Designed miniproteins, single chains, continued (2). Designs and how they scored, part 70

Each design is a single chain, and the fold is of that chain. pLDDT is the mean over its residues in the fold that is shown.

## One batch from the design tools (miniprotein)

Design m6406
Fold by ESMFold2-Fast:
Structure m6406 (fold): chain A 88 residues (1-88)
Amino acid sequence: SELEKAVEEGKKLDPSQLTPEELEALRIFADYIAQKGTDTINEEDKEKFEKLKKENPELAARILGYLLSQPDLSEEAKKIVEEELKKL
């Protein structure tokens, strides 16, 4: 599937080669995942995250794949990322 391909492409992304669109998406997703881990979610950040997933699911899959590949990502954050990937 296109989403599965996007996840695998995300895992191979070089941070120095991220486009401005990918950098903005990464910021939105990282903020949301961090907040979700604390059980305190800002509604505006949640809306930005959900809108991006709905309007550009392939970009969302790539960024989630990138986050999942990071060696210092916590186990709790990995579970959140995996759950969001299943919802795509």
Scores: mean pLDDT 80

Design m6407
Fold by ESMFold2-Fast:
Structure m6407 (fold): chain A 88 residues (1-88)
Amino acid sequence: MVELTEEEKKLIPKLAGLLRVILPRKLSDEEAEKLATRILQLAKEAGIDVTPLLDKGGGELLVEFLNLLTRNPELQDLIERALEELGL
């Protein structure tokens, strides 16, 4: 398991909030935080730079996340894998 930094851990609740808005399914806060954590771990293992998401929130986090998806098309598959692994 790839260890997340303290800055990446601070991103978890913000990314969880974003995922609850953009995904077409209902997620609890706990489910969304687990999903956000797993996505960050998988992205880091794949060599995807998540630094642009750090210290962002709200609409800025949404824009940077969409930019990350555009630059790293494999991230969509990693999100699907995280959902499957968590049974969501």
Scores: mean pLDDT 80

Design m6408
Fold by ESMFold2-Fast:
Structure m6408 (fold): chain A 88 residues (1-88)
Amino acid sequence: MTPEQTEELLEKMAEELEKRKEEILEELKREHPEVYEKVQKLLEEGSSFFQAMLWLWMQEHASPESREALERFMRREAEEKGLTLPPL
């Protein structure tokens, strides 16, 4: 996957996750309460829902190469939108 294709995919994922924020949070609270608490803490600290979800996924599933690309995307989005970046 090219860097441009990855960026387009991440933007689409951000839109879908924000649209389904309440539904996803409700499911996380029910099925994965530990993850729900981590997401809530990141949101309270000023991160977007997408950034919180992406950061959690990245900690467990991202390869080193993917992690670097995702960190660059998150930094750019945080700078453009005035969001608090999760601890990278």
Scores: mean pLDDT 73

Design m6409
Fold by ESMFold2-Fast:
Structure m6409 (fold): chain A 65 residues (1-65)
Amino acid sequence: AQAAADNAAFAAALAAAMRAARASGAPATREVEVDGKRYRITVRLGPPDPESGVPTFLFEVEEVA
């Protein structure tokens, strides 16, 4: 599949950031290189869903020069 390895690397970095944010309760940042470009993924804990009480996550992804 096209970009499958790059997609897997990005997904792994995102999952690691989510785990770190959940464990610390603080924003977690990870960098990953995909197709010659570097991306910074920041995960923050959002407010819990008002109906289910499930924690929400806020994701910010930016390309780094």
Scores: mean pLDDT 75

Design m6410
Fold by ESMFold2-Fast:
Structure m6410 (fold): chain A 131 residues (1-131)
Amino acid sequence: SIEEVIRLVEEALRLLEEALKGITKAINSPVSVSELRETLELLREAERLLRRAQELARKVGASQEAIELISSAAGLSTLAASLVDEALKFAETGTPEEAAKYQKEKGKQAKALVEAAIESVREALELLKKE
């Protein structure tokens, strides 16, 4: 029960760390539309896993603090996905100069949100493992 919550949260952490690599690459140099879509899907999948983990955590009686940290990470992942989606739209429809500039600016904002989500997930895992 609690072990299943931990597995879902650990899988979400792996996806968030992978997304952070993609975002960091995009900030440093413009990436392809395909790479932005991949990063967006990683963030959306992480949010789905965190929402599933949150529901299961409530059912198994995990601490309220751990549940709130999982919820916070899911919300931060959703906001980061929105920013990556905006960068993706400019990469698909904008000029090359506009696409590169918007990708860097939205990428920086998304990076801060994903780093915060990773911190919340790591804190939640520490609490869950102390069962």
Scores: mean pLDDT 89

Design m6411
Fold by ESMFold2-Fast:
Structure m6411 (fold): chain A 100 residues (1-100)
Amino acid sequence: GMAEIKEVEEEAEKLAKEVSKALLEESENVTKAIGRVLRLIGLLLDMRLSKDDREKLETAIRLAEQAIKDIKEFIKDKKKAEELLKKAEELLKRAKELLA
């Protein structure tokens, strides 16, 4: 009946809102992480180190490179999730049109 349709519509709208919020919050966290990596690289480049400290610096640089790679892979996965969300919104709109 109409009451059951209304409950389904309300639940779908809540889920879409919660998913959108989670994706936006994660985007902010990724941006902050990139900023932290850039700050670390800047500090490392400004360091004047002895020969014995060079290997430690090289290790820190490799860790920064890995962090950048991991962030890039995460951003790609986030874009796929955003595309799936848009498709879900289009399907929801079509479902509402069928119920009109």
Scores: mean pLDDT 62

Design m6412
Fold by ESMFold2-Fast:
Structure m6412 (fold): chain A 95 residues (1-95)
Amino acid sequence: SLLDRVKELEEEAEKILRDYEAGKVTPEQAKNRAKELLEELEKIVDEVKDRLTPEQLAWIENSIKKAKEYIEKGDVKNALLTILGLARALRQLLE
């Protein structure tokens, strides 16, 4: 289900954030994982777009924009935190 996909992405985001903070992955590896997670979340947003209120969609699009900015700046921690927040919000909307 779409909800199961979002839950899996949330768990992956939590894991990579922990691994990055623990020094188990390089900043480049964490950045690449953040990019992959964000791309998968954007696909889910496109699938549910018509079911969102204008306010929900605006918040989601702004969160995607902020995550992309953090990735480009090399701010991996804030990119992953933003991605995690986005995944959690999508999970709540689908529950």
Scores: mean pLDDT 88

Design m6413
Fold by ESMFold2-Fast:
Structure m6413 (fold): chain A 71 residues (1-71)
Amino acid sequence: MEEKLEELRRIEEELSSLDLERQKELLLRGARLAAEGNLERVRREGVLDVAEVEAFIARQLAEVEALLAAL
């Protein structure tokens, strides 16, 4: 148990070495990449309205950007 707590502290220390703005940048980049992958899948499958899904994803990304900006 103690060894796992020490490992967790080291991971937290490594994560805390990244400044908050860099963490926000990486999170936003990840969200955008996931959105691009989802849109490509929707286009390929042809089951859903691509324009409607794109608009939905754009709204979700705007919410993520607003939340990150508020931190």
Scores: mean pLDDT 72

Design m6414
Fold by ESMFold2-Fast:
Structure m6414 (fold): chain A 86 residues (1-86)
Amino acid sequence: SAAEEAQLEAELDAAREGIEELQRETNDPELARRQLEIVEEARRRRESPGALSERLIELELEYGGFSDEVREAFRQGVEAGRAALA
């Protein structure tokens, strides 16, 4: 439905905003590029926000650069996006 599509778009937009915030902190363009690829892949496949968050956390763990606090802030941003449309 249009409401479900709007919710998905808002959640993906929140995820992109979180990635942009992480980019400002780390200034790592390669990590940012890979994170955005995951977001676009999730959009294309119409994956759940939970699946997107898991993939992004796995990438961040692979890079070893982000703290648990930063990852949690990102996840909370996605949750806030969901709540805003409920």
Scores: mean pLDDT 65

Design m6415
Fold by ESMFold2-Fast:
Structure m6415 (fold): chain A 62 residues (1-62)
Amino acid sequence: SMMEEEARRAAEAVAEGARASGGGEDAVKNTLDGGFAAYKAGADPETAGKAGMQAALRAGGG
């Protein structure tokens, strides 16, 4: 629960950053979905955040 709560907070903080930077809802959803999927697969919150960002970039690129 603690780590899941931390992961959710980290993901939401990244999502808010994306919104504040004008990333739009698509970027926010891609970041959250990719990052949280990585976290559920066993990644650390920090690694999940990076995975989410990479997933968003990969989706936009291909």
Scores: mean pLDDT 62

Design m6416
Fold by ESMFold2-Fast:
Structure m6416 (fold): chain A 91 residues (1-91)
Amino acid sequence: DATRETALRLQIIGEYLEAERALDRGDEEAAKAAIDRLEEVAREALELGLYDVVELAVKKLRELADLAEEKGHKEVAEYARAKAERLEALL
């Protein structure tokens, strides 16, 4: 389903950008909320067998972890890495 795959990819990118914006303003709660929604989209993609979409989500979660660490948000970095590791273990 090209429409559903496209929608899930756009949701992953949208949540990634929301998390970036939250980190830029120092809003750790908003960043974690966006990371949670990104994981939810990744799990939906996994249930559909859309492994490339799940790999995109893992990549974006690792990018967010690195960004959070660079900005001094250690808890958010650890939170994003833990979610990336759990999703990757299911691939």
Scores: mean pLDDT 89

Design m6417
Fold by ESMFold2-Fast:
Structure m6417 (fold): chain A 107 residues (1-107)
Amino acid sequence: DPVLERLKALARDPNAPLTEFAEALHRLSVEHPEQAAVLLDIARELGATDEELEKIAEMLSAPSVKSLQAKLFEMMVFDPRTYNILVEAIERFEEREPSEKALELLK
C-alpha cells in the first residue's frame, strides 16, 4: 500500500515536513478508515491512555489536511508522549482487523 509505506517512511524521518506527514495521515483516514482504526489499537497496546487515544482519534478524524496538521502540531509541541506513541504505532503498523472500540473512537 503506497499510502502506508509513505506514512512509515515519514514517521522514521525526523526531518520530514509536518505538512507531508499530515497529508499522509489524512489520506490513510479517508482512503483506509479501517486501517486508521488499527493505529488506535496499536497505540493502546503501546500503553496509550483513553485520553491519549481520544486525541489521536480526533486528529485522524480531522476534516482537512490543514486541520489535521494543526492538531498534529499541537500534539507534537504540547503532548510529546502522545505524539511519540502515534509515531511508534505507525512504525509498528501491520494490516489487521480493527477492534470495535477503535472504530467507535473514529466516528
Scores: mean pLDDT 85

Design m6418
Fold by ESMFold2-Fast:
Structure m6418 (fold): chain A 76 residues (1-76)
Amino acid sequence: AAAEYQKLKEAGQKAFDTAKAQADGKLNIGNQRFLQLGDDAIALFRKAAEINPSDAEPQKLADETQALLEKTGTSK
């Protein structure tokens, strides 16, 4: 359980970091891949939240990822 929770958080964080790098102009992976990475990060963080619902961090990270996707789409 703890190992699975940590792996989900790490996988979500990597996907979020890659999407954020695209949003910051550090990568050019295209909008389709950016959206896919954001969706993957949200799904991974939500699964982590299901494993440890007493930890608010995965849900907060999922919300931050959703806000990144919405901000990037709206500010264009």
Scores: mean pLDDT 77

Design m6419
Fold by ESMFold2-Fast:
Structure m6419 (fold): chain A 71 residues (1-71)
Amino acid sequence: SNDEKARKGVENVIAFAKSIAESEPHLAIGLLEEEKAAVEELRKQGKISEETAKELIERLDKVIEEVRKVA
C-alpha cells in the first residue's frame, strides 16, 4: 500500500540522516524536513491516510529534535 511505502521511505531517510548527523547535522535536519514536507504533500493528495501521516510526521519531528541536540 502507499501507507507502507511511505513508512519504509521515512525509515530509510531517518537511517541516512542519522548516519550523517555527526558530520553534517544541518544537512541531516534538511533531509528530515524535506521528508516531512513530502509526507504532508502525500496527505494533501489523499495518497496516504491521515493516521499514517500523523504517525510519520511525529516520528520525523522526534528525530529532528534528536539531531538538533547534537548540532
Scores: mean pLDDT 88

Design m6420
Fold by ESMFold2-Fast:
Structure m6420 (fold): chain A 80 residues (1-80)
Amino acid sequence: HMTKEEALKRAQELYDQLLSDIEKNRDKLTEEDIKAIKKIFEEMQKVVDDLLSGKITPEEALKRMEELFKKAKDIIEKSK
């Protein structure tokens, strides 16, 4: 059983890791890559909002956050 607070903490850790990875690779990202990553951040924010409003479970929220994190990582890896 995962608490809402635990899911939010793990989501924040994924956000922080992604921001760090973007900063390290900023000069290698195209305008299209940046646009795609911005869309992923918007989807991540929606997941957090859905979690806070009780529309999804903490487990579902973390799963979606991990999937979005992987999509963003794949974009960054492709630009290297």
Scores: mean pLDDT 82

Design m6421
Fold by ESMFold2-Fast:
Structure m6421 (fold): chain A 65 residues (1-65)
Amino acid sequence: HMKEKIAENEKKLTDEQVRKLREEFAKKTQPLIDEFKKALENKDYDKAREIAQQIEKVREELVLK
């Protein structure tokens, strides 16, 4: 059935789009990632967790787009 092939192609195409979106997301969140790395280097896991939550919010905003 055509419907099953379309769904499978959409899933694979979505994976490719997700990879590209993740690369773009990484570029957009670079300042947060740098702060996250600094927090980890300082053993400040509470601060790292807060930054990770901010990164997750950016991800959610991109999905809601």
Scores: mean pLDDT 70

Design m6422
Fold by ESMFold2-Fast:
Formats: structure tokens, sequence, C-alpha cells
Structure m6422 (fold): chain A 120 residues (1-120)
């Protein structure tokens, strides 16, 4: 089904990003869930912001699940998506998978400061 409110997609994304930037991760998760319930078409950036919020809350297993949902929805992962996935996997003790996705992130953007920060 197509979303009948295209302006909601941009509004939800902007709000989620602002909440993540302010480290209000619990509110960011709540806004994302509201967007899903409203039938908003989720983009690559919506998934990225949600994964960042879950990691900020220490919800690492949920962050991995959201990444898998994004792949099923046909979203193309960015270097940042792979870096965040690797951080979540590392915190879950899934070291071999974490190393693989850190390498993918570096291969896509070797100068990404977010990836460099996550590796330290």
Amino acid sequence: MLDEHPDDEELYLKLIKELVDNQEFEKAVSVYEKAREAGVKLTEEHYLAYIRALIGLGRFEEAVEVFKEAEKDGIKPTAEHYALLAVALYNLGREEEAKKYFQKALDLDPNNEDVKADLK
C-alpha cells in the first residue's frame, strides 16, 4: 500500500534525526515506532537513525534485527549502517560477524569518522 501522507515521511525522519543528535534515544525509538504504525514508507535514513537510537540505548539485539528488516525491505546499506551493525554485533559477542561488517564499512568509506570512532 502507498502512504497517503508523503509529508509525514520527511517530518518523521527530521524528528528522529534531531532526537538522535540530542541523544534522546528513547524518544527517537518511540517516534520511529509511531511512523511504522502510521504506515509511513521507511527509507535508508529512517533505518539508520533507528539503528543509531537502539545502539545508544544498548538495545544491540534489536539493532541487528532492524538491520535485517532494512535488507528485506530492499534498503541498500551504507558504510554507516555496516559500522553500526558491527558495533551491535561486537557488543553481543559476535566478533567474526562484527569484523566482517567493520571491513565492509571501511571498504565503502575509509575516511568515515563515525566508522573510525566505532573501531576505537
Scores: mean pLDDT 77

Design m6423
Fold by ESMFold2-Fast:
Structure m6423 (fold): chain A 76 residues (1-76)
Amino acid sequence: MEKLIEAIEKSIEDLEKRLPDLKDQEKAKEAIKLLKEAKEAAKKGDFKAVEEKAKELEKLGFKDEALEIRRLLKEA
């Protein structure tokens, strides 16, 4: 559980730090929103919601973030 939440928090921090340099800031903001929603779902133990948010991240083009979440979700 802790590793999943920590990874999501790190992804949020990394994207927020990179946001000014990203070409598509609207997609990046949506990804940050999805990551924050995934973090809240993970805190509640709602792993189905976390998986759905990871799928939405992948559709937005944030495949690495989605893969890391799915990997840790299987370990939780």
Scores: mean pLDDT 80

Design m6424
Fold by ESMFold2-Fast:
Structure m6424 (fold): chain A 87 residues (1-87)
Amino acid sequence: SKEEEVEKLKEETLKKVKEYVEKNDEDGIFATVVRFIHRLESLLSPEETVKEIEEFLKELEPLLPDNLKAKVTKLVNARIEELRKKA
């Protein structure tokens, strides 16, 4: 189902982010988060995508160092604003 596909994508994305955090690969973290958002956009409506991104950010935030939390949150919020214009 679509719900199962989204959940699997979330799990794989969080695992990948954790691997990049362990490697101190900031670019890898950003690329992984951006890819996740684009994949959600292909599967869900703009409204559903925003909801899933907000839920994902809550799970993502504890995995990130404080300096990266601010940067990633800024990136994600910019994309949420863009998606809200399409909803």
Scores: mean pLDDT 83

Design m6425
Fold by ESMFold2-Fast:
Structure m6425 (fold): chain A 69 residues (1-69)
Amino acid sequence: SPLQEVQRRIAILDTVRSIIEAGKYFDVSVYTKKGDYDKAAAIKAETDGLLAQLDDQIQQLQRQAEQLS
């Protein structure tokens, strides 16, 4: 059903978001320990931007799922 398709897409994006968030914490920690604060800040900014775009897509799909319910 259309609802099940939207729910499947939300689940996939939630999983991708979790992987990106975990990777962000790891990479920021690695560069911070090396004393490369500029690279740590740049990685954080890039991944925060990607996470924000993902969150917007998930919210749009959640609203679509509500309309189909």
Scores: mean pLDDT 86

Design m6426
Fold by ESMFold2-Fast:
Structure m6426 (fold): chain A 67 residues (1-67)
Amino acid sequence: MDAAAVAAEMLRLLGSDDPAERRALVARLEAAPPATLRAAIGILSRHFDQDPAALRARVEAAMAAAR
């Protein structure tokens, strides 16, 4: 999975309130290499002009909540 695809999955996770969708997205994100996850956060940071650390914290919190 490339960084752009992972960034799209991260956005879906942050916007989803469906537990089944959230679990499926977490499984896909957990399959991605750490370098790809970092690159995906970089894409989101550039696109939304937001702090990468804040975006990472939001994604990690959403992954922890989703199962």
Scores: mean pLDDT 79

Design m6427
Fold by ESMFold2-Fast:
Structure m6427 (fold): chain A 91 residues (1-91)
Amino acid sequence: SRERRLETLALLLEQIVLGSKRSHAEIAREVGVSVATVRRYERAIRLLDPSVREEILEALELLPPEIVELFQSLFPSLTEGVELTPADREL
């Protein structure tokens, strides 16, 4: 179950990073999950929830290094549970 979840996350991460024009429904159909699952994973990736972070890191191991680099460029706080952005220093 966890292995299949990591594979699903890897495919979703690749789709997000590459800027796929596919709808949530099409991604769900291709990966074999529900649309609700795709939306949940996308939100979890955006929020970098600590419980999801470990699964994301494991899923990234299934992807080419170039995709991993693109993901880190989009989500620089990947390895942190709490985001401390440069913008927060002004507040």
Scores: mean pLDDT 65

Design m6428
Fold by ESMFold2-Fast:
Structure m6428 (fold): chain A 59 residues (1-59)
Amino acid sequence: MAEKRLKLAEYLKSLGKLTQEQIDEVFELIEKGDYDKAMEIAGISLEEAKKLREFYEKL
């Protein structure tokens, strides 16, 4: 369970050098399906937010 969150957080760090707080917020939003808010916080496209959801589901 914790491993999925860690791998997602590392993926998010690779996208734009986000802070740990931003990473935590973005992954919670993606997990809940709030892609638009996750996109705004991370500065990523909706397409990238969908990729993050798919990545998380594969873990």
Scores: mean pLDDT 68

Design m6429
Fold by ESMFold2-Fast:
Structure m6429 (fold): chain A 72 residues (1-72)
Amino acid sequence: SEVRAAAQAMVKGLIERAKTASPEEVKKLIKEIEEAIKWLEKSDLDPEVKEIALEALKEALEGLKKILEEKE
């Protein structure tokens, strides 16, 4: 679907940016994504949109954590 494709494109962009960012910037991104996930899980958004967004954010979080480990 268009929404899933857009979410995947955003995740890819985030991961690409994180590869060239400082460890401090990556840590900030990780915290921002963790906060977004917590907010989204508590939100009253449409369940289908919520599931797609949560999946994308969790994928981004895993990728960012891996990049941070590679930088440290």
Scores: mean pLDDT 81

Design m6430
Fold by ESMFold2-Fast:
Structure m6430 (fold): chain A 64 residues (1-64)
Amino acid sequence: SMEDEQLREFQDRVSQAMEGARSVEEAIARLDEILEEGKKTLSPDVYEFGERVVDHAKRQLRRL
């Protein structure tokens, strides 16, 4: 579905943001930017899942 495609693209953007980050703070800033863009472009249901993806990514970063 279109929602599945949106979620996949969102997850890819999250992965790319984390791969190139030089610090935890930089990674978090990139994730926040992706989420703000997603608020404008994603359907509400996909955005809600996107918030969970970002929250999970932030928790992983803070554990390292």
Scores: mean pLDDT 81

Design m6431
Fold by ESMFold2-Fast:
Structure m6431 (fold): chain A 68 residues (1-68)
Amino acid sequence: MPSIEELLEELRREVEEAIRAGASIDEVEKIALTKLFEMIRLHPEEADEIMEGASRIMKEAMEEYEKL
């Protein structure tokens, strides 16, 4: 079972790759939500930590998207 840290790192990578590939904000959001739901399903006791980590990654991704 992948750790929360590994799952969050994978989310960051997938979001960054999608943005670089020219994905729309809606597509990036779908990727993030899919991964978020998967992580919470696997680790419900750590949902707050997962949401905090995912929020930070999405904030960074939106900053990169704004530069486009």
Scores: mean pLDDT 78

Design m6432
Fold by ESMFold2-Fast:
Structure m6432 (fold): chain A 73 residues (1-73)
Amino acid sequence: MEKLEEALEKFREVLEKAGTPEQADEVYRAFKEKGLTEGARIAFGLINSELTPEQAEEVRKALEELGKAYREL
């Protein structure tokens, strides 16, 4: 679905900006290969342990938008 692919790419860009390219790739791969539940679990792990409060908020907002795109399926 067009919106879902765009939301996934945008989420990956936010992760790259907030964290490292390696962290962004790991989370993006989880969403693509394992789906929403597993991808979100890994993303929340990153938010809680690796990011500053400001970076975590940016990623959390992007994750909410991604979740909306999945719910529209």
Scores: mean pLDDT 74

Design m6433
Fold by ESMFold2-Fast:
Structure m6433 (fold): chain A 108 residues (1-108)
Amino acid sequence: KVQELTEALRKEFFESLKKKIAEAVPEVSDETIELFVNTTIVELAEIAVKNGKVTEEDIKEAVEKAVETLREVRPDISEETLEKMKKALLDELLSRLEEIQKIVDELL
């Protein structure tokens, strides 16, 4: 179920999330942005499967976990840049919360 939901969320949101982050932090590599987006989608899918639903708080939790992963894997990224990435990703996900909830409801 986690893998199925991860693939569904990735198909729908990956490109838009990547674009919004790249616009906020043009100095960050595509590979780093892709890692950040993929990590967030996986974390969100795991939370959704565990809880049977996704709330605004769950999205914030998934993003925060992805930020912590990025700090460990890319320690060269400044906290200012990480905060910009976090804000861009969170703003886009929250703007599309109803679409995320619909996909979760359809698959769970």
Scores: mean pLDDT 86

Design m6434
Fold by ESMFold2-Fast:
Structure m6434 (fold): chain A 82 residues (1-82)
Amino acid sequence: SSIKDLSDEEKLEVARERALDAGRPTDPESIIKMLEEEIEEAKKVFEKLKKEGKLTPEQIAAFEKLIEDAEYLIEFLRSTLE
């Protein structure tokens, strides 16, 4: 995946850019909170669209990959706090 293929330095840059774009602090704890909130909201929208039959199997797979990448980034950031 795109996130798993990145170096630790590149993962940190991606995380910081997402925080800056969202107007959030760039510390790992604040980024984790932001990503967790975004994942929760995205999952709610996705489940609604999925139940309505509006998503193709390809779109479902793409969404699942985006959530996996975001969860992987959270796990990586948590490792920097310990």
Scores: mean pLDDT 80

Design m6435
Fold by ESMFold2-Fast:
Structure m6435 (fold): chain A 69 residues (1-69)
Amino acid sequence: SMEEVRELLAEVEKIIDEILAKDPYNGAAHYLRTQLILARSLLDSPDPAKQAQGIALAEQIRDILNKSL
């Protein structure tokens, strides 16, 4: 659901913030933060095509974060 995707992005933001608190210059974390902002913007769109792009981007962010651990 859209709510589950938004909850996923909130959890991702928390993890990114924890990484940046320990390493403020972590380039991967800054990149993921930028992608997170884009994903939220897409999900807030009334356009179903943009919402679908936001969901796909959220899944990509999760996959990158999982591979970086």
Scores: mean pLDDT 84

Design m6436
Fold by ESMFold2-Fast:
Structure m6436 (fold): chain A 83 residues (1-83)
Amino acid sequence: VFQLEQEEVLDEQIRRAAAAMAAAGGDTRVLEIEASTREQAEEIGKYVKRRAAELGLAAEVKIEGNTLTVTLRQQPADQVIIY
């Protein structure tokens, strides 16, 4: 329940940041996310990194208490050769 609610909010924030980076041509966007516990912050950090990677972004997560500061960066498009 709590995890599902957090995932929905995170998905929206990450997609919005990715769209803004694509539209503005920026390499970096910063998101601030508040968690209920330190353990949740760590799980959110893992989730954000995975979701950012799915969108072609790199994510750097810093945890201060229960708050995460996520820095999203554009990944080079030419790294994926599936041949």
Scores: mean pLDDT 69

Design m6437
Fold by ESMFold2-Fast:
Formats: sequence, structure tokens, C-alpha cells
Structure m6437 (fold): chain A 62 residues (1-62)
Amino acid sequence: SMEQVEAELKAGAIELTKRWAERLGVPPDPEAVIKAAEEDTSLSVGEQTAAIFAAKIALRFA
């Protein structure tokens, strides 16, 4: 069902956002992760994109 797919996507995005927050040294807040990823010049384009997208999906369900 759509509800099951959305629940799974939400759970996955939240967990990925927490992992990125730990790596970036910021609180597990999606907006903090987006800002940190955008400002971190040590991240590859792929890493920056992955962090921002995970956080944006988590933010949608917050």
C-alpha cells in the first residue's frame, strides 16, 4: 500500500539523516544536516547529494 511505502521511506530517511548528522558533527535535525552538507567542502558531490536528499525526505515527514 502507499501508506506502507511512505512509512518505509520515512524510517529509512530518518536513519540516513541520523548517520549523516553523526558524520557531519551536527544534531540529528534535517535542517542542520542540509546546512552542514551544503557547507562541507570535503564531501564529494555524491555524498553531498545523498545527505541533502535523505534530510529533505526526513523533513517532509517531520
Scores: mean pLDDT 82

Design m6438
Fold by ESMFold2-Fast:
Structure m6438 (fold): chain A 73 residues (1-73)
Amino acid sequence: KKAEELDKELDEAAEKYRDDPEKMFEAMYEIIKKYLSEEKAEKIAKEALEIYKTESFGDAAMYMRLKAVEELK
């Protein structure tokens, strides 16, 4: 149930800031930090930033969602 809430909040943040990658990363980072921990949020954000550089913004956002939900379970 908390995993569903986390996924929903991350989806809403990604949709709200779909045209602003910096704000999207900041918003998703704060959400992950709230549900998991600062250490896990930093790790996920760092990995997502590398995905953004090598793949796409959408792939980075999807990675943050999937990884955060996985870590919460």
Scores: mean pLDDT 81

Design m6439
Fold by ESMFold2-Fast:
Structure m6439 (fold): chain A 69 residues (1-69)
Amino acid sequence: GEAEIERLQRILARAAVTGDREAAAREVRKLLLELGAPESEAERVAQLVRDGDFAGAGRLGVEAIRRYG
């Protein structure tokens, strides 16, 4: 839902400022798995975070939250 989208956006914004992509990738993966997203989709979004593709991670993460949350 909206709360999970806001949480995703906060995680990504923090990672962009701090550079701690590994911690952010773990948080995003956990968030999506807790919503019932398939492990493959959660890992795809987490990998985009590790790669620094925050725009891609945001887009796919929001799509997953809308589908499963």
Scores: mean pLDDT 90

Design m6440
Fold by ESMFold2-Fast:
Structure m6440 (fold): chain A 65 residues (1-65)
Amino acid sequence: SMAERKKKLEELKREAERLGLKIVGIEGDTIYVSGTGSVLENAGRFLRLMALAFEAGFSVKVVEL
């Protein structure tokens, strides 16, 4: 449902903030996320967010700002 989707998005947003990552956009079931530094340096944080997003039915794409 839309309510469950919104709840899952809010949980993912809070987790991203806790990991020091920023959600820069959402399109359909894809969440676009950025961090400070390189993807390699942040690999563990990105992988954790991706795992949580996948369990919630979302995909994650990492973007460099």
Scores: mean pLDDT 77

